# Designed miniproteins, single chains, continued (3), part 41

Each design is a single chain, and the fold is of that chain. pLDDT is the mean over its residues in the fold that is shown.

## One batch from the design tools (miniprotein)

Design m9408
Fold by ESMFold2-Fast:
Structure m9408 (fold): chain A 94 residues (1-94)
Amino acid sequence: SLIDQQADALIQQVKTLLSLPNAVLEEKAKQEKVTVVTYLRHLRELLADLEEAKSEGVLTPELLTEVDHHLKNRQFVEAQNVIGVAYLKHVLLK
């Protein structure tokens, strides 16, 4: 489906960020004013949340667009939060 294709593209973006050389990751973490450990933790948590939301059928085109916006702005915690809110709404409406 189109949703699966968009979800896989975002998952691949996060995996690509996680595979960057340590020096690049350290520089990106400094730009976000966090430790590299915290930066990697946020990316791993976001990856897990995206994969779970995809498997549970939580993802919508609107949510995927919002997550993509947060990723492009390096707002990984905000991306996690919007996925979490969508997951809670999905569970509560079932």
Scores: mean pLDDT 86

Design m9409
Fold by ESMFold2-Fast:
Structure m9409 (fold): chain A 89 residues (1-89)
Amino acid sequence: MKSPEEEFIEAVLKGDIEKALELMKKVKYPSQVVADLAYELAFREFSPEAIEALRAVVKELGDPYVEEIFEAALNKDLIKLNELLSKGL
């Protein structure tokens, strides 16, 4: 049995936007989970579909901190990522 967080991450990585948005509502700390996943974008290869699903989730979440992490990770701006993470959620 997978946690809601694990199912959500799988949906994003598969590019399933509709499922990812639905599953995000079941995640206890969505800003933290989405921020952690967006951070991974700087260090590992995501499919174009996974990037688009993550973008849709970041936009729906509407958290400015998570949006900044996502944009920094897309640009592989590791200095900005480290600055943002030092401030926490």
Scores: mean pLDDT 82

Design m9410
Fold by ESMFold2-Fast:
Structure m9410 (fold): chain A 61 residues (1-61)
Amino acid sequence: MILSDEEVKARVHELLARAETDEQRQAIGAAVQAALDAGGGRLTEEQMEAIERQAAALLAA
């Protein structure tokens, strides 16, 4: 399922709000940008869930 631009922005904002360092924010931003580039500017639910899992691992470290 393809996510709306509004849903992508809300979920990305929530991930960035959980980041405590610039390095975490940059890593999350890079993962989002790479997925957007691969998807032609759109994210699927599966891609967003993968980003959220990667971000959770980074934030837990």
Scores: mean pLDDT 78

Design m9411
Fold by ESMFold2-Fast:
Structure m9411 (fold): chain A 65 residues (1-65)
Amino acid sequence: APATPAQRAISEHLKAAAKAYKEGNWEEAEKHVDELARIAGLTPAEREAVLANIKANPDLYGVLG
């Protein structure tokens, strides 16, 4: 089956965060990471890991979801 509505929302925020980082818009990227963390129920440590991974590989995360 395709992704659930929640998984789709997480994927859209992940792509938007990666795009914002590639464009140098750090504030917008962090807002999208905050929203996906809220939807996914991530801990602060897990949220920071997602942010670090997007910063390391924004092109990869722009196509995931």
Scores: mean pLDDT 78

Design m9412
Fold by ESMFold2-Fast:
Parts: structure tokens; sequence; C-alpha cells
Structure m9412 (fold): chain A 59 residues (1-59)
């Protein structure tokens, strides 16, 4: 149902956000790009583009 799917997505997004921030702090461009690809698979294109842009500034 929508509530179960929304809860699962929310937890996944929280984990991706935490990992994305950590990757940028550690200058781990490969991990940041991998997380951006996961955002794209979830349909979160704006979040993916933002993370890719941040990762490109580190490369």
Amino acid sequence: GPSAAAEALEKELEELERRGVRALLERDVDTARAIAAQYEKLGLHAAARSLVAAAERLA
C-alpha cells in the first residue's frame, strides 16, 4: 500500500542522503556518483543532478 511503500522509500532516501553527504566530505567521487544513480532509479532526477554536480566539483 502507499503507506508501506512511502515508509520504505523514506528510509532509503535517508540512507542515501547520509551516504551521499559522507561521500562528498570524504571526496569519494565514485560513491557519490553511485548514489546519484540510485536517485535516478527512484525517479529523483533533481537530487541525482545535484549530487553529480557536487561530485564533479571534487573530480
Scores: mean pLDDT 81

Design m9413
Fold by ESMFold2-Fast:
Structure m9413 (fold): chain A 118 residues (1-118)
Amino acid sequence: MEQTLKNIEELMKKLGYSDEEIEKIIEGLKSDLEEAYKLINELMKEAEKNNTPLHRQLAMELGVYALHLAVQRTVQIREDIRAGSQRILDLLNLSREEFENMSFEELLERYNEVLRKE
């Protein structure tokens, strides 16, 4: 991810972007996911329009960066699900093995009982 951003910066310098433009673009790529994806799409359109070897290389690095962002989001979602599952297990005072041996209906009733006890 860091190396991909560095490659994008170096390619932009070769393509004649100013240091100020590059800094703003890199900041945008490091910002929230929606802004980063919007910026990637705009830069990839410009790269496709110009179709030089350097523009093709920039489009490839942008594609790799977009893939890294998608993978990181997927990992975060998996970690959030795992953390949520562990929190539920702790609340129910259940081991993972006990949890896997219970039906969904039994788990839902036990969770509702814990919530009613407050």
Scores: mean pLDDT 74

Design m9414
Fold by ESMFold2-Fast:
Structure m9414 (fold): chain A 85 residues (1-85)
Amino acid sequence: ETLVRPKPALLALLSRVVSGDVFTLSDVLTALGLLAIDEGLLDPEDPTIVLLKGTPLGEILGVDRIDTRDNELILELLKKQMEVV
């Protein structure tokens, strides 16, 4: 399984909910889900939508919202913020 190391800005946010410097891609996705819950970013009317406008995570990823069903877009955004180890 491919291991990834998040860049410092993303790692700083993930460190609020997880420990370590190297993760699998599925670990990063799980950590982002936990972060969204802890920061109250999930849309209460549609929990598949993460609201990122004006948040540090939104600034890092460059988007105002994410549809969690769009795995291809999520992976494309994350690839720019991670290094393969």
Scores: mean pLDDT 79

Design m9415
Fold by ESMFold2-Fast:
Structure m9415 (fold): chain A 71 residues (1-71)
Amino acid sequence: MMLPEEVARLAGEVVFSLLEQGIEEISLDEAKERLKKLAEARGIKLTDSQIEEGAKLAVFTLKSIKNARKW
């Protein structure tokens, strides 16, 4: 009974945390671990499928931000 927007919000929070730490790229497995820990800390129950999709979103979003930085 979790709304898709909740998964997207958590993925966004993972990306924000990584950017604040100066981390520009992570593996899918690291994204899954970070998303699982964040969901547990918030008391949010995610299915394995939702964790995988959220982790993919976080990885792709972070990579897109990295690729947009031209320095």
Scores: mean pLDDT 77

Design m9416
Fold by ESMFold2-Fast:
Structure m9416 (fold): chain A 75 residues (1-75)
Amino acid sequence: MTREDIIAAYQAALEADRDGLIARWEAGLATAVKNGQLDPEEVALARKLIEAIRNGDAEAAVDALEELVKLREER
C-alpha cells in the first residue's frame, strides 16, 4: 500500500463522516491522556491529526498519523 493509497482512503473516510472521525480521535486522546499513556509530543501530534481532520486535509492528517506511529514504534 502506497502513501497515496492511504491518503485516498482517509479522504474517503473524511467525506463519509468527518465529525465521527473527530469524535473518535478526541475520545481516544482524552482516555490515553487520563491514563498517562502519552508523552507531550504524542499529544501534540494527535492534536495536529484532529486539526487536519477538522480542516478536511487528508494529506496533513496522514502526515501527523505517520509521525505519531513512528514515535510510538521507536520506543
Scores: mean pLDDT 78

Design m9417
Fold by ESMFold2-Fast:
Structure m9417 (fold): chain A 70 residues (1-70)
Amino acid sequence: EAELAARVAEEVARAVPSLRDELLKIAEAAKRGDWEEVQELIERLGSSMTPEQQREFQRAATEAGRRLTA
């Protein structure tokens, strides 16, 4: 559901607060089911993040997904 996608983005935003606004844009694309745009936005963010921040971002997203499923 769209609400769940937005909540996941909020969880990830807490791990990377400096990217909160960008993560909200990703949530909006996810609500539309536009995963191609989600991927493009993530790739653009990756250009501005350090490799360590990228790993933390991926871990936060995976953790949020697992908690929602578990």
Scores: mean pLDDT 70

Design m9418
Fold by ESMFold2-Fast:
Order: sequence, then C-alpha cells, then structure tokens
Structure m9418 (fold): chain A 84 residues (1-84)
Amino acid sequence: KKEKAKEELKEIFMTEFKLKPEEAEELVKEMEEKKLSAVEVMARAIQRSEPSISEAAASIIAIGMEIDGEEVYKKLEEIVEILK
C-alpha cells in the first residue's frame, strides 16, 4: 500500500523531525520525484528540522544513524523501499 507508506513517512517527518504538515508533504513528493535514497531523505529531514546545520553535516548525521541502526532510520528505510 503505497498510500499508507506515504502517510507513515509523513507521520515520521512530523513526529520525529517536527516538520510542519506542508513541509512533510513536500519532502515525500521530493523523495518520489527525485528517487531519493533513505540516507538522502533522512539528511533532508534533519536539515529541515535544524536549518542551522549544513547539507554536508546533515548527510554525515544521516550516515551515522544508518551505521548505528537507529530505529527511526530503519523505519524510514523500510518505507522508502516500499515507495520505489
């Protein structure tokens, strides 16, 4: 169910990253249009939630979350895989 996967992804952006509903929806659309990887989606979510950090820093944090096997990253990766 790709519609349910989109809703779950939007919920993660809103709950874990405190994005506004419109920001979360934009990121879901960007992910679909640009075929972003889970790392790329995570980096964008981090930067949108903390605009003071650079894109490079957000990417490093996202890679660290993947390596550490953080639960939020695992959930995001599962959802991104469904939306391929």
Scores: mean pLDDT 81

Design m9419
Fold by ESMFold2-Fast:
Structure m9419 (fold): chain A 73 residues (1-73)
Amino acid sequence: SMENRENAILGAEMSILILHLNLMVKLNAPKEEIEKLIKRIEELIERLRESDDPEMQKLVKEAEELIEEVKKK
């Protein structure tokens, strides 16, 4: 799409947050800190959901699946 640069930046931001969440879970960070990060990711999910880019939609789905998996523990 014509917003390729903006989508790339948003995608990079989401990827960083996903990696950060995985790291915090692996390091047994406090539940409160994990919950704060989940809320930040959920805010970005809502922003990316408006995108017509299939890659952004895939990233949203991956983030949602990760959050559900983390909440199961």
Scores: mean pLDDT 80

Design m9420
Fold by ESMFold2-Fast:
Structure m9420 (fold): chain A 94 residues (1-94)
Amino acid sequence: SEGDQLIEPNEKLKELLEEVGNRKETVTVFEAEQNIRKALYEKKYAKQDLSGPSTTWILDKDSLLAELLETDKIDSNDTTPIERMIEKYATRVP
């Protein structure tokens, strides 16, 4: 069911991704990565991986990226830095 529903990001993660997308100097790539990882640990954008013998959670990066584009929180001409951050943590959900 969670895989079929877009999970709204927490307010702190939204704010930091918006600042990264707007290229604000006060928000570092490192800080954005930390907040993405925190959101993954809290399973805000994670879905259950049922393909294996044990339950594993993975990030639904496509849903997160789609929401950021729809809300104009990132530059549609250059999403690569944020996509790379998301990819880095996609398989690290506990």
Scores: mean pLDDT 51

Design m9421
Fold by ESMFold2-Fast:
Structure m9421 (fold): chain A 120 residues (1-120)
Amino acid sequence: SLLERQRELAKKLIEAKKNDPELKAFVDRMRDYLVEKLNKENFAKLPKELRVPVIYLAALLSGTTVPIPESPNTEPLLDFLEFILENKGDVEAALEYLDGQTDISPELKELIREALEAAK
């Protein structure tokens, strides 16, 4: 199930962050960029259709287990986190991976791209 996959990825992320300080810093910078978009001033500026995916991705990058959103973006965002973990926070590889994704909207891809650039 997607919930079981999320729990496994959260466990892998927590373990990876303990063993790799550079990966921890990268993931934390990406998360912090997304959390900034969710603050009271910026939340109203965020397109309504991006709010759930951005909240979900920020939670995933925190290693938090949350209820699975009923959204076409849920599985692609889990795939993205898995890619980040498998490629040890390689920003250039993650950007190339993201550009190849057809199941993520252009607007969400741009926001994730901004988070990746901020994590450099």
Scores: mean pLDDT 85

Design m9422
Fold by ESMFold2-Fast:
Structure m9422 (fold): chain A 78 residues (1-78)
Amino acid sequence: MEKAERTKKAIKEYLLKTYSDEIHSEEELEERVKEIIEIILLKIEETGNEKAVLEAAAKVLGVSVEDVRAAVEEYKKE
């Protein structure tokens, strides 16, 4: 599995565990995944400390720092 895909899968699992009663479609789930990646990007910009933000996100999602970075970089290219 690609690094960015591992992060997206982890975010989906997090969202379904936390907000299962609020997510009613695959389209809504995909939109919420994008929102989480946007929040990670915003925190990097606000703090100026990409390493700390990526490490915190990786810990919460249970993935590697490299996996989170790949998802963020993929999102930036869109």
Scores: mean pLDDT 79

Design m9423
Fold by ESMFold2-Fast:
Structure m9423 (fold): chain A 84 residues (1-84)
Amino acid sequence: SAREEIRKRFGLRTPFQLELVDRILKALGISYEQALQILDQPQSPRSQELRALLEEAAATKEEDVSRATALVLRAIGMAIDEEQ
């Protein structure tokens, strides 16, 4: 599944990290399948920023609710910017 591919690709290990990624993709308005398609595109601001968000989600600690919230807000901003 696309979700499992993203889990493996970014080393998402905890339910918290998976839930955070679910929230990020929901904020972006994209599915896991669409996320993989974006990540596999040639270098673009969209692909690079999505990769950064997912890497930061994988590095976010369960107790760091502030950082988790900031990542979701950043995803909302990205969704607006990606209209370009």
Scores: mean pLDDT 79

Design m9424
Fold by ESMFold2-Fast:
Structure m9424 (fold): chain A 72 residues (1-72)
Amino acid sequence: LEAGFHAVTRAEGAGPTVEDTAAAKKIEEALKKEGITVRNVRIEVAADTSEAARQAIVDAVVDGYKTQAAAL
């Protein structure tokens, strides 16, 4: 699958988001295990996002991408 993915999340009224390369790598690896190859995965999260919230974002992005791939 030839696709890029961008996801940005922030809390209500939160300050600036920052790019999370570790989360992007986790998403790429999770999708690769499902047989989905992605390029240009970019995730931006609030700088003070908790690890649990960060994992939830990764899971949501993976689920969304799997849904997109299943629609093909």
Scores: mean pLDDT 66

Design m9425
Fold by ESMFold2-Fast:
Structure m9425 (fold): chain A 61 residues (1-61)
Amino acid sequence: TKAERRQQILDAARAIVDNEGLDALTVKKLAGYMGVSPSSLSYELRSFGIDSFAELKAAVV
């Protein structure tokens, strides 16, 4: 489930990048897309070892 949730977040981030470009990928936009708060998303990302949003952007190349 943890790996599935991580993949779900990465897939959502890729969808934003594909539709609006990499610069459009923000914590607020991704959190809104997933129906969670920005703080909840940041907490989940850290639980997966993704310590910064720049690191998430690198992961969705």
Scores: mean pLDDT 79

Design m9426
Fold by ESMFold2-Fast:
Structure m9426 (fold): chain A 63 residues (1-63)
Amino acid sequence: MAEELAEAARASIEAAREAKEKGDEILAGFNLLAARTEAYLLERLGATETAREILEEVRKLEE
């Protein structure tokens, strides 16, 4: 459960990075929002450290 959610969030981060590299800011924004949402769900499941790592990666890509 938490592992599958973390995997989904990491996939969204990867998609956001690829979208940014291609200049698709809208697609990047949607994928970053998805990753942020998955991170909040991870916090509710008690995976607090994994959620923090994901949110930090989102922050770096939002720069």
Scores: mean pLDDT 81

Design m9427
Fold by ESMFold2-Fast:
Structure m9427 (fold): chain A 86 residues (1-86)
Amino acid sequence: SEKEKYIEYLKEIREFEEKELGVKFVDLELSLKHLSTLSVEQLKNAYKAAVEETLELLKKKGKEDSAKKLMEFVEKKDPEFAKEIK
């Protein structure tokens, strides 16, 4: 479903943040449970915010290769959605 798709995308963005930025999420299970109660529109908005925040943080830390990988990932998963982030 569309909801399951965006929940997986949000999970993948969090995993990307942990790998590239070393951020640890203590309550990921509670966060994922909460996300399952949101609408598709709310999940899309959350995903857009997460991508934009991660890109800004990667840029601030000089991790241009990681930022490029994130954008390639977003474009591969949903090319139309990727246009809205630019």
Scores: mean pLDDT 75

Design m9428
Fold by ESMFold2-Fast:
Structure m9428 (fold): chain A 77 residues (1-77)
Amino acid sequence: GVDSILEAARAAGRPDLVEEVEELLRKEKEMLELAEKLSGKEKQKVLRKMAQLYAGRVLRIIGDMIDAGEHHLVKPE
């Protein structure tokens, strides 16, 4: 569930992360609806692509939040 990440982003006051998570949720819903209309190989292909996209984006968001908390948000040179 992405709900915990969305709530954390809102609590942290990070509108960019909120928008990114909301866009990800919209994309997930569209892909799920598409997969439901498909069968066999095509359905598996869509589901696999969705899982790959989801994992990558979630890890990136978590990484950014950890870096901000641990390194006291500094601008890199």
Scores: mean pLDDT 67

Design m9429
Fold by ESMFold2-Fast:
Structure m9429 (fold): chain A 90 residues (1-90)
Amino acid sequence: SMEEGGRAMGEAAEGALRGAKEGGADGVGETAAAISAAGGALSALLGEDPERSAEIAGRGARGGAKGGGADEEGARRAEEEARRGALEAG
């Protein structure tokens, strides 16, 4: 549903941003992680394969977090939140 999809996008973006931030990412890394997570959830909501959307979103969120200076735990959390959002939206 649109409400479930919108919630999944918002929660994925917030979770990925929070993981990146708590891991020590700068604002660019926080934003990149959030955008990747939201994009994955949106892709799944629009009918793309949820597993593929989760993999791409997770890699993007992890890469963004690490690129911004997040530690391994923060990058991992950003990846997990992005993946979860895409799977929930699909």
Scores: mean pLDDT 86

Design m9430
Fold by ESMFold2-Fast:
Order: structure tokens, then sequence, then C-alpha cells
Structure m9430 (fold): chain A 89 residues (1-89)
């Protein structure tokens, strides 16, 4: 429901923050991608869309954060992946 969607959106937000904190062009590109995924999860949470959509967006944000790299990127990805699993169950 809404709670699961909000949890997924929060995970996606953490992944987006982590990706955007990474330096260089790869960080900028991945941060942008994570931001788009976070927006998707956020809108799904706000408008009561399916939890599967919120989870998918959180997983996409996690992938972008991991691609951005660094310890922060990996940490953000793990948070978003956990949130996505919670939303899917």
Amino acid sequence: GREENEYAAEGAREAARAANSQPGREGAISGSAAGVSYAGAYFTAMYGGPSEHAARNARSAAEAARRAGGEEGERGAEIAEEAARHAEE
C-alpha cells in the first residue's frame, strides 16, 4: 500500500543522493539517472500506484548508485534494494 510505496521512494532517494555525491562525469550521469528513478518512485507513492512500480524504480535507482561507484554509491544501492524488496512483499 501507501506505506510500502513511501518506503521504496525513501530508498530510491537515498540511492539518488549517494549517486549524486560521486565525482566526475560517471557520477553526474548516474546521479541524473537515479534522480529520475527516485521521481518515479515518489510519484507512485504520492498517487497510489502499484507497489511493483515503486519497487522497480527503487531498484533502478540502486543500479544507478552502484554504477556511480564509491562506498556511498554501494551503501545507497543496498538501502534502495532492501526498500524495493520490502515493497514487493
Scores: mean pLDDT 79

Design m9431
Fold by ESMFold2-Fast:
Structure m9431 (fold): chain A 61 residues (1-61)
Amino acid sequence: SMEQEKIVKEILEEAEKMLQEGRSAGEVVDKVVKMAREKKLSPEDFRKTMTEVSDIILAHG
């Protein structure tokens, strides 16, 4: 849904911001998982989001 797409974008933007602020990969993953649960992200969108977050973390390391 469009709402899930907006949530995914918000989570990815937060992950990027945290990495730019010098937060560890572990802190970013913990925050992303918490946001996905609180915003009730679907299992499919959660898996997609975690893959994209992993790619962002690898690009920063």
Scores: mean pLDDT 85

Design m9432
Fold by ESMFold2-Fast:
Structure m9432 (fold): chain A 57 residues (1-57)
Amino acid sequence: GAHTERVEAEGRERFNSLSKEKQEILRDIAEKLRAIGDSVQDYYLNGKAGPAMKSGA
């Protein structure tokens, strides 16, 4: 086995242990980003062609 792999694995484990609170904050931000991304994708895929009478839906 390569000894170098251990160094990288340790880094990941440290991040998990250190960033316990960070994970919660990241989750909140990720959820918001996901909603925005979904909205943008829908807009791009649909390609607004009509007047879009209804708003906010």
Scores: mean pLDDT 63

Design m9433
Fold by ESMFold2-Fast:
Structure m9433 (fold): chain A 80 residues (1-80)
Amino acid sequence: GLHPLVQKIIEKAKKLANGKEIKKVTVTGHPDSPALLGLKANRKKIAEELGIPEDKIEFKEVYRPGVPPWQQEPEVKVEL
């Protein structure tokens, strides 16, 4: 089975696509976030579940002042 965090990101991407073909997925989070690191480690599984090449999944690192890394939830965006 998939880790709940990985599953949540896959479900979010599918909802954003609303049944349309996904061209690219961008996952944004804090560079030191355990959540973002775990998602990067599961890049291939996310790509397989969404039916896109691994190189169409981009991870962006953004520092948010005043928000601890461990409290930042990764954000998902899709290009259709």
Scores: mean pLDDT 80

Design m9434
Fold by ESMFold2-Fast:
Structure m9434 (fold): chain A 74 residues (1-74)
Amino acid sequence: MPSVEELLEELIEAIRNKEPEEKVVEIINQISKALPNMSDEEEDLLLRAYILYSEGRYEEAAEEVEKFKELVEK
């Protein structure tokens, strides 16, 4: 299985490259499976990233995923 860090990097790249929703949702589902005990803060960051992505705000969405990555890498 890819690491959570690798999945978060894949998600950032997919968002910045404006990949289709199916691809973005697949990566988010893999992250959720890799982190079954996700904190409320981590869940909020991931949800916010998806909302921003759905609004076409790709750079802002990527920034929220980068914040998530920093929390996991501490």
Scores: mean pLDDT 81

Design m9435
Fold by ESMFold2-Fast:
Structure m9435 (fold): chain A 94 residues (1-94)
Amino acid sequence: SLPSAAEVLDEEELKRFEELLEEARQFALDLARERGASPEFLEELERAVEEIVREMRENSRTSASAVVGDYELTLHAAERERSASASLLEKAPV
C-alpha cells in the first residue's frame, strides 16, 4: 500500500537516500563490533540489515527494525534531515 522510495523521491533525493542507507548499515556493523560481537552474530546482523534496507526501499520508510538473536536492530535514514543512524537495544552476548 506504501509507494517505494523510487516512486516518491526524485533521482537526486533517491541517491542521497541510498547513501544514507549505506551509512546506517555501516553504523550498525560498527556498533556491533564495538560491543565485541562474534563473527556469527555479525553475519546475522548483515542479513537483518539487508532485510531492513529492503523494507525501507520498497515502502519508502525512513526507519525500520528487525530482530537479530535477542536484539532489536533499528536503522534510520532521513533524506530531509540528511541523517543516518543505527541502534541495538541489547548488549552483545558475553
Scores: mean pLDDT 80

Design m9436
Fold by ESMFold2-Fast:
Structure m9436 (fold): chain A 89 residues (1-89)
Amino acid sequence: MSPEERRRLELEQRIALVEMRVAVAELTVKNLGEKAPEKIKETLEEAKKLAEEARELFERGAPEEEIEKKIEEAKKKLKEVEKLIEEHE
């Protein structure tokens, strides 16, 4: 495997992990139903958008630095969602 292929695989795995965490958070919020605070729903939508943007950048062959920045932004928003969920429960 070339160094370039290895870096691409690592980026894809990082994006997949973020996407999985978004899916878990969505399931948790869905299970909270109408009792889920609006802020949790809004922050989750922001995290989803950032994860989708990271995937789109990766699929379009954007520079590694741009993809990594978007992954980190998505991770930061996911951490915020996870904390809000824990504080509500």
Scores: mean pLDDT 84

Design m9437
Fold by ESMFold2-Fast:
Structure m9437 (fold): chain A 81 residues (1-81)
Amino acid sequence: MSPMEEFVKKVKELLEEAKVPEEVKKQILDLLNRAKEYYEKGDLESMERELLRAYLLIAEVDEELAKKFAELATEFFKKIK
C-alpha cells in the first residue's frame, strides 16, 4: 500500500468514528481523491493545497478531529519527504 493510500484509509476510519455529517464527509473525500491524483502525478504542491483545504473543512466541524488529521498528515509527509 502506498503512503498516500495508507493516509486516505486512516482518514476514512477517523471520519467514520467521529460520525461527521455525510455532506461534509463527501466533500472531504473529494478533496482527498484530488490530493491522491496530484500525488500520483508528482505534483506535491497541489496535493498539499488539497490536503490543507480538507484540514480547514474538518476544523470547521470538529477541532479535535482536525488535530488528528494534522497528525496523520504530518506522518504522511515524513514518509514522502
Scores: mean pLDDT 84

Design m9438
Fold by ESMFold2-Fast:
Structure m9438 (fold): chain A 103 residues (1-103)
Amino acid sequence: DAAAIASLTPEEIAAELAPLLATVAEMKANVEKTIAEMDERIAKYGAPPAARAFAAGVKVVLGHKDLSVEQALDLILLAAELALAGASPEAVVAEIERRIAEL
C-alpha cells in the first residue's frame, strides 16, 4: 500500500517486521497464557465488537500450533482486517479456519 514499503530492501523489511514476528513467537511459546490473559482483559474491561471479533480470530490462529510464526502473523493481520471491516467473531473464525485449511 505505501510507496515507502515498496522501496524497502529485504533487510529493511525484515527489520520492520521483526517486532511483530517476535510478538507472535512469544504468543506461540505460551498459547494458554496468551488466550487466558486476552479473555481476562475482555471480561474485566469489556471490548468493542471489533476487538471481540479480532480476539476470536487470534485464538483460532494460536490454537493451530503447527503454523509457523510467519503464517500466524499473516492470519492475525487478516483477523484484524476482517474485524475492522465489521465482521462478527463467527465470520472471522470461519474465514481464518478456511485459510488454514488451504495451507
Scores: mean pLDDT 78

Design m9439
Fold by ESMFold2-Fast:
Structure m9439 (fold): chain A 65 residues (1-65)
Amino acid sequence: VDFSELSLAARYALNALSSPDGTGTSTAEDLRTAVANEDYRAAVAAALGLSPAEREEALAWLLSQ
């Protein structure tokens, strides 16, 4: 598992949750809610170019935070 890649996934998810309105700071709860959303998970995976195994590892790590 690449911790730098997992860290980037977390930063990307946090930034994506904050970016749509450009004003909010996402909480860990907001992050977990967004990551649980299948469309959001697909978008994050596509943006990061992760394999299915890497996606599951990154998502598990994000949900554990």
Scores: mean pLDDT 54

Design m9440
Fold by ESMFold2-Fast:
Structure m9440 (fold): chain A 72 residues (1-72)
Amino acid sequence: MELIEELKELMSQLPDTLESAILHAVATVEIAGYLFSQRLIEEGRSVEQATKDRELLEERLRELYEEIKKYL
């Protein structure tokens, strides 16, 4: 959830170029998904469950990106 607010702040600080906004959003989603998956495995969750939880997080981050994109 904090990652979503951080993404909003970072987008507001970028130049007014759609390209930089898109690249930043994609990179943020990929990094967040990776870190979330690793954390779940460390907590003893199965790879299958970690994958599902990661996909849900990535979906929510992409939804936030679509909201921000409307302002670009």
Scores: mean pLDDT 64

Design m9441
Fold by ESMFold2-Fast:
Structure m9441 (fold): chain A 77 residues (1-77)
Amino acid sequence: SELVKREAEILAESARAYAERVKANGDAKEQQQAARALEAVRDYLLSLGEKVPEAAETTRKAAREAEELARELREAI
């Protein structure tokens, strides 16, 4: 549905902004906590795509972006 696609887009945009703020201003502990939060967002988006197959391409793309951001935060420590 359009609502699910829009939710995925908003979550991806928020995830990117959050990761940028934490990478710029966060200590190692805060970066690890942010990585875990982004991994939870990834899992949520993947489960959302399973429940709403018509949005699956959008949710999977957003989940991949959240995963990449989490990985970058873990590598920055």
Scores: mean pLDDT 87

Design m9442
Fold by ESMFold2-Fast:
Structure m9442 (fold): chain A 68 residues (1-68)
Amino acid sequence: MIKVEVEVDANGVIKVTITIGDETYTFVAESKEELIAMLERALAYYRSRGDEEMAKGFELAIEKVKEL
């Protein structure tokens, strides 16, 4: 199952935690734009490998960050 959590601290640092099955991936950035760029790069990588579960996790993470 895929779970995405987004946290913003008092200094504006954004942290995204993506859980896919038993694996967890964490990304941290000082800006929404920087974080989206990092996540889109990871998404492109997993799409190129045909990893649908990983791609779905990163798509959900990007959507959730864009709502901030």
Scores: mean pLDDT 84

Design m9443
Fold by ESMFold2-Fast:
Structure m9443 (fold): chain A 78 residues (1-78)
Amino acid sequence: SKEEILEEFVQWWAETSEKLDAKKNVENIAKMYGKPVPKSWEEAFEFFGEWLLEQAERGNDEALKKEIEELIEELKKK
Protein backbone atom coordinates (compact mmCIF):
# COMPACT_ATOMS: atom_id res chain seq x y z
CA SER A 1 0.00 0.00 0.00
CA LYS A 2 1.02 3.66 -0.17
CA GLU A 3 1.39 3.75 3.60
CA GLU A 4 3.78 0.77 3.48
CA ILE A 5 5.87 2.49 0.80
CA LEU A 6 6.06 5.63 2.93
CA GLU A 7 7.08 3.62 6.01
CA GLU A 8 9.82 1.82 4.07
CA PHE A 9 10.99 5.09 2.53
CA VAL A 10 11.28 6.70 5.97
CA GLN A 11 13.02 3.62 7.39
CA TRP A 12 15.45 3.52 4.47
CA TRP A 13 16.15 7.24 4.76
CA ALA A 14 16.75 6.99 8.51
CA GLU A 15 19.26 4.17 7.95
CA THR A 16 20.98 5.98 5.07
CA SER A 17 21.35 9.34 6.81
CA GLU A 18 20.61 10.64 10.32
CA LYS A 19 17.99 8.75 12.31
CA LEU A 20 14.67 10.59 12.43
CA ASP A 21 11.10 10.31 13.64
CA ALA A 22 9.20 10.67 10.37
CA LYS A 23 6.04 12.34 11.68
CA LYS A 24 7.78 14.67 14.12
CA ASN A 25 10.49 15.61 11.61
CA VAL A 26 7.96 16.41 8.87
CA GLU A 27 6.10 18.68 11.31
CA ASN A 28 9.34 20.36 12.42
CA ILE A 29 10.55 20.86 8.85
CA ALA A 30 7.20 22.37 7.82
CA LYS A 31 7.37 24.81 10.75
CA MET A 32 10.99 25.72 10.00
CA TYR A 33 10.13 26.63 6.39
CA GLY A 34 6.92 28.44 7.32
CA LYS A 35 4.74 25.97 5.43
CA PRO A 36 1.44 24.49 6.64
CA VAL A 37 1.82 21.17 8.45
CA PRO A 38 0.73 18.35 6.08
CA LYS A 39 -2.62 16.83 7.09
CA SER A 40 -2.33 13.58 5.14
CA TRP A 41 0.45 11.06 4.63
CA GLU A 42 0.42 11.90 0.90
CA GLU A 43 0.98 15.61 1.59
CA ALA A 44 3.59 14.72 4.21
CA PHE A 45 5.44 12.43 1.82
CA GLU A 46 5.38 14.97 -1.03
CA PHE A 47 6.66 17.74 1.25
CA PHE A 48 9.22 15.45 2.91
CA GLY A 49 10.45 14.13 -0.43
CA GLU A 50 10.91 17.60 -1.92
CA TRP A 51 12.86 18.70 1.16
CA LEU A 52 15.04 15.57 1.04
CA LEU A 53 15.78 16.16 -2.65
CA GLU A 54 17.09 19.62 -1.78
CA GLN A 55 19.29 18.21 0.99
CA ALA A 56 20.61 15.43 -1.28
CA GLU A 57 21.49 18.03 -3.94
CA ARG A 58 23.44 20.12 -1.40
CA GLY A 59 25.26 17.03 -0.16
CA ASN A 60 26.10 16.04 -3.76
CA ASP A 61 24.62 12.59 -3.05
CA GLU A 62 23.52 11.65 -6.57
CA ALA A 63 22.51 8.08 -5.66
CA LEU A 64 20.25 9.25 -2.82
CA LYS A 65 18.76 11.97 -5.02
CA LYS A 66 17.80 9.47 -7.74
CA GLU A 67 16.25 7.07 -5.22
CA ILE A 68 14.09 9.84 -3.74
CA GLU A 69 13.05 11.17 -7.16
CA GLU A 70 11.94 7.70 -8.30
CA LEU A 71 9.86 7.14 -5.16
CA ILE A 72 8.22 10.58 -5.44
CA GLU A 73 7.35 10.00 -9.10
CA GLU A 74 5.80 6.60 -8.33
CA LEU A 75 3.56 8.04 -5.62
CA LYS A 76 2.58 11.13 -7.64
CA LYS A 77 1.28 8.92 -10.47
CA LYS A 78 -1.67 7.91 -8.26
Scores: mean pLDDT 59

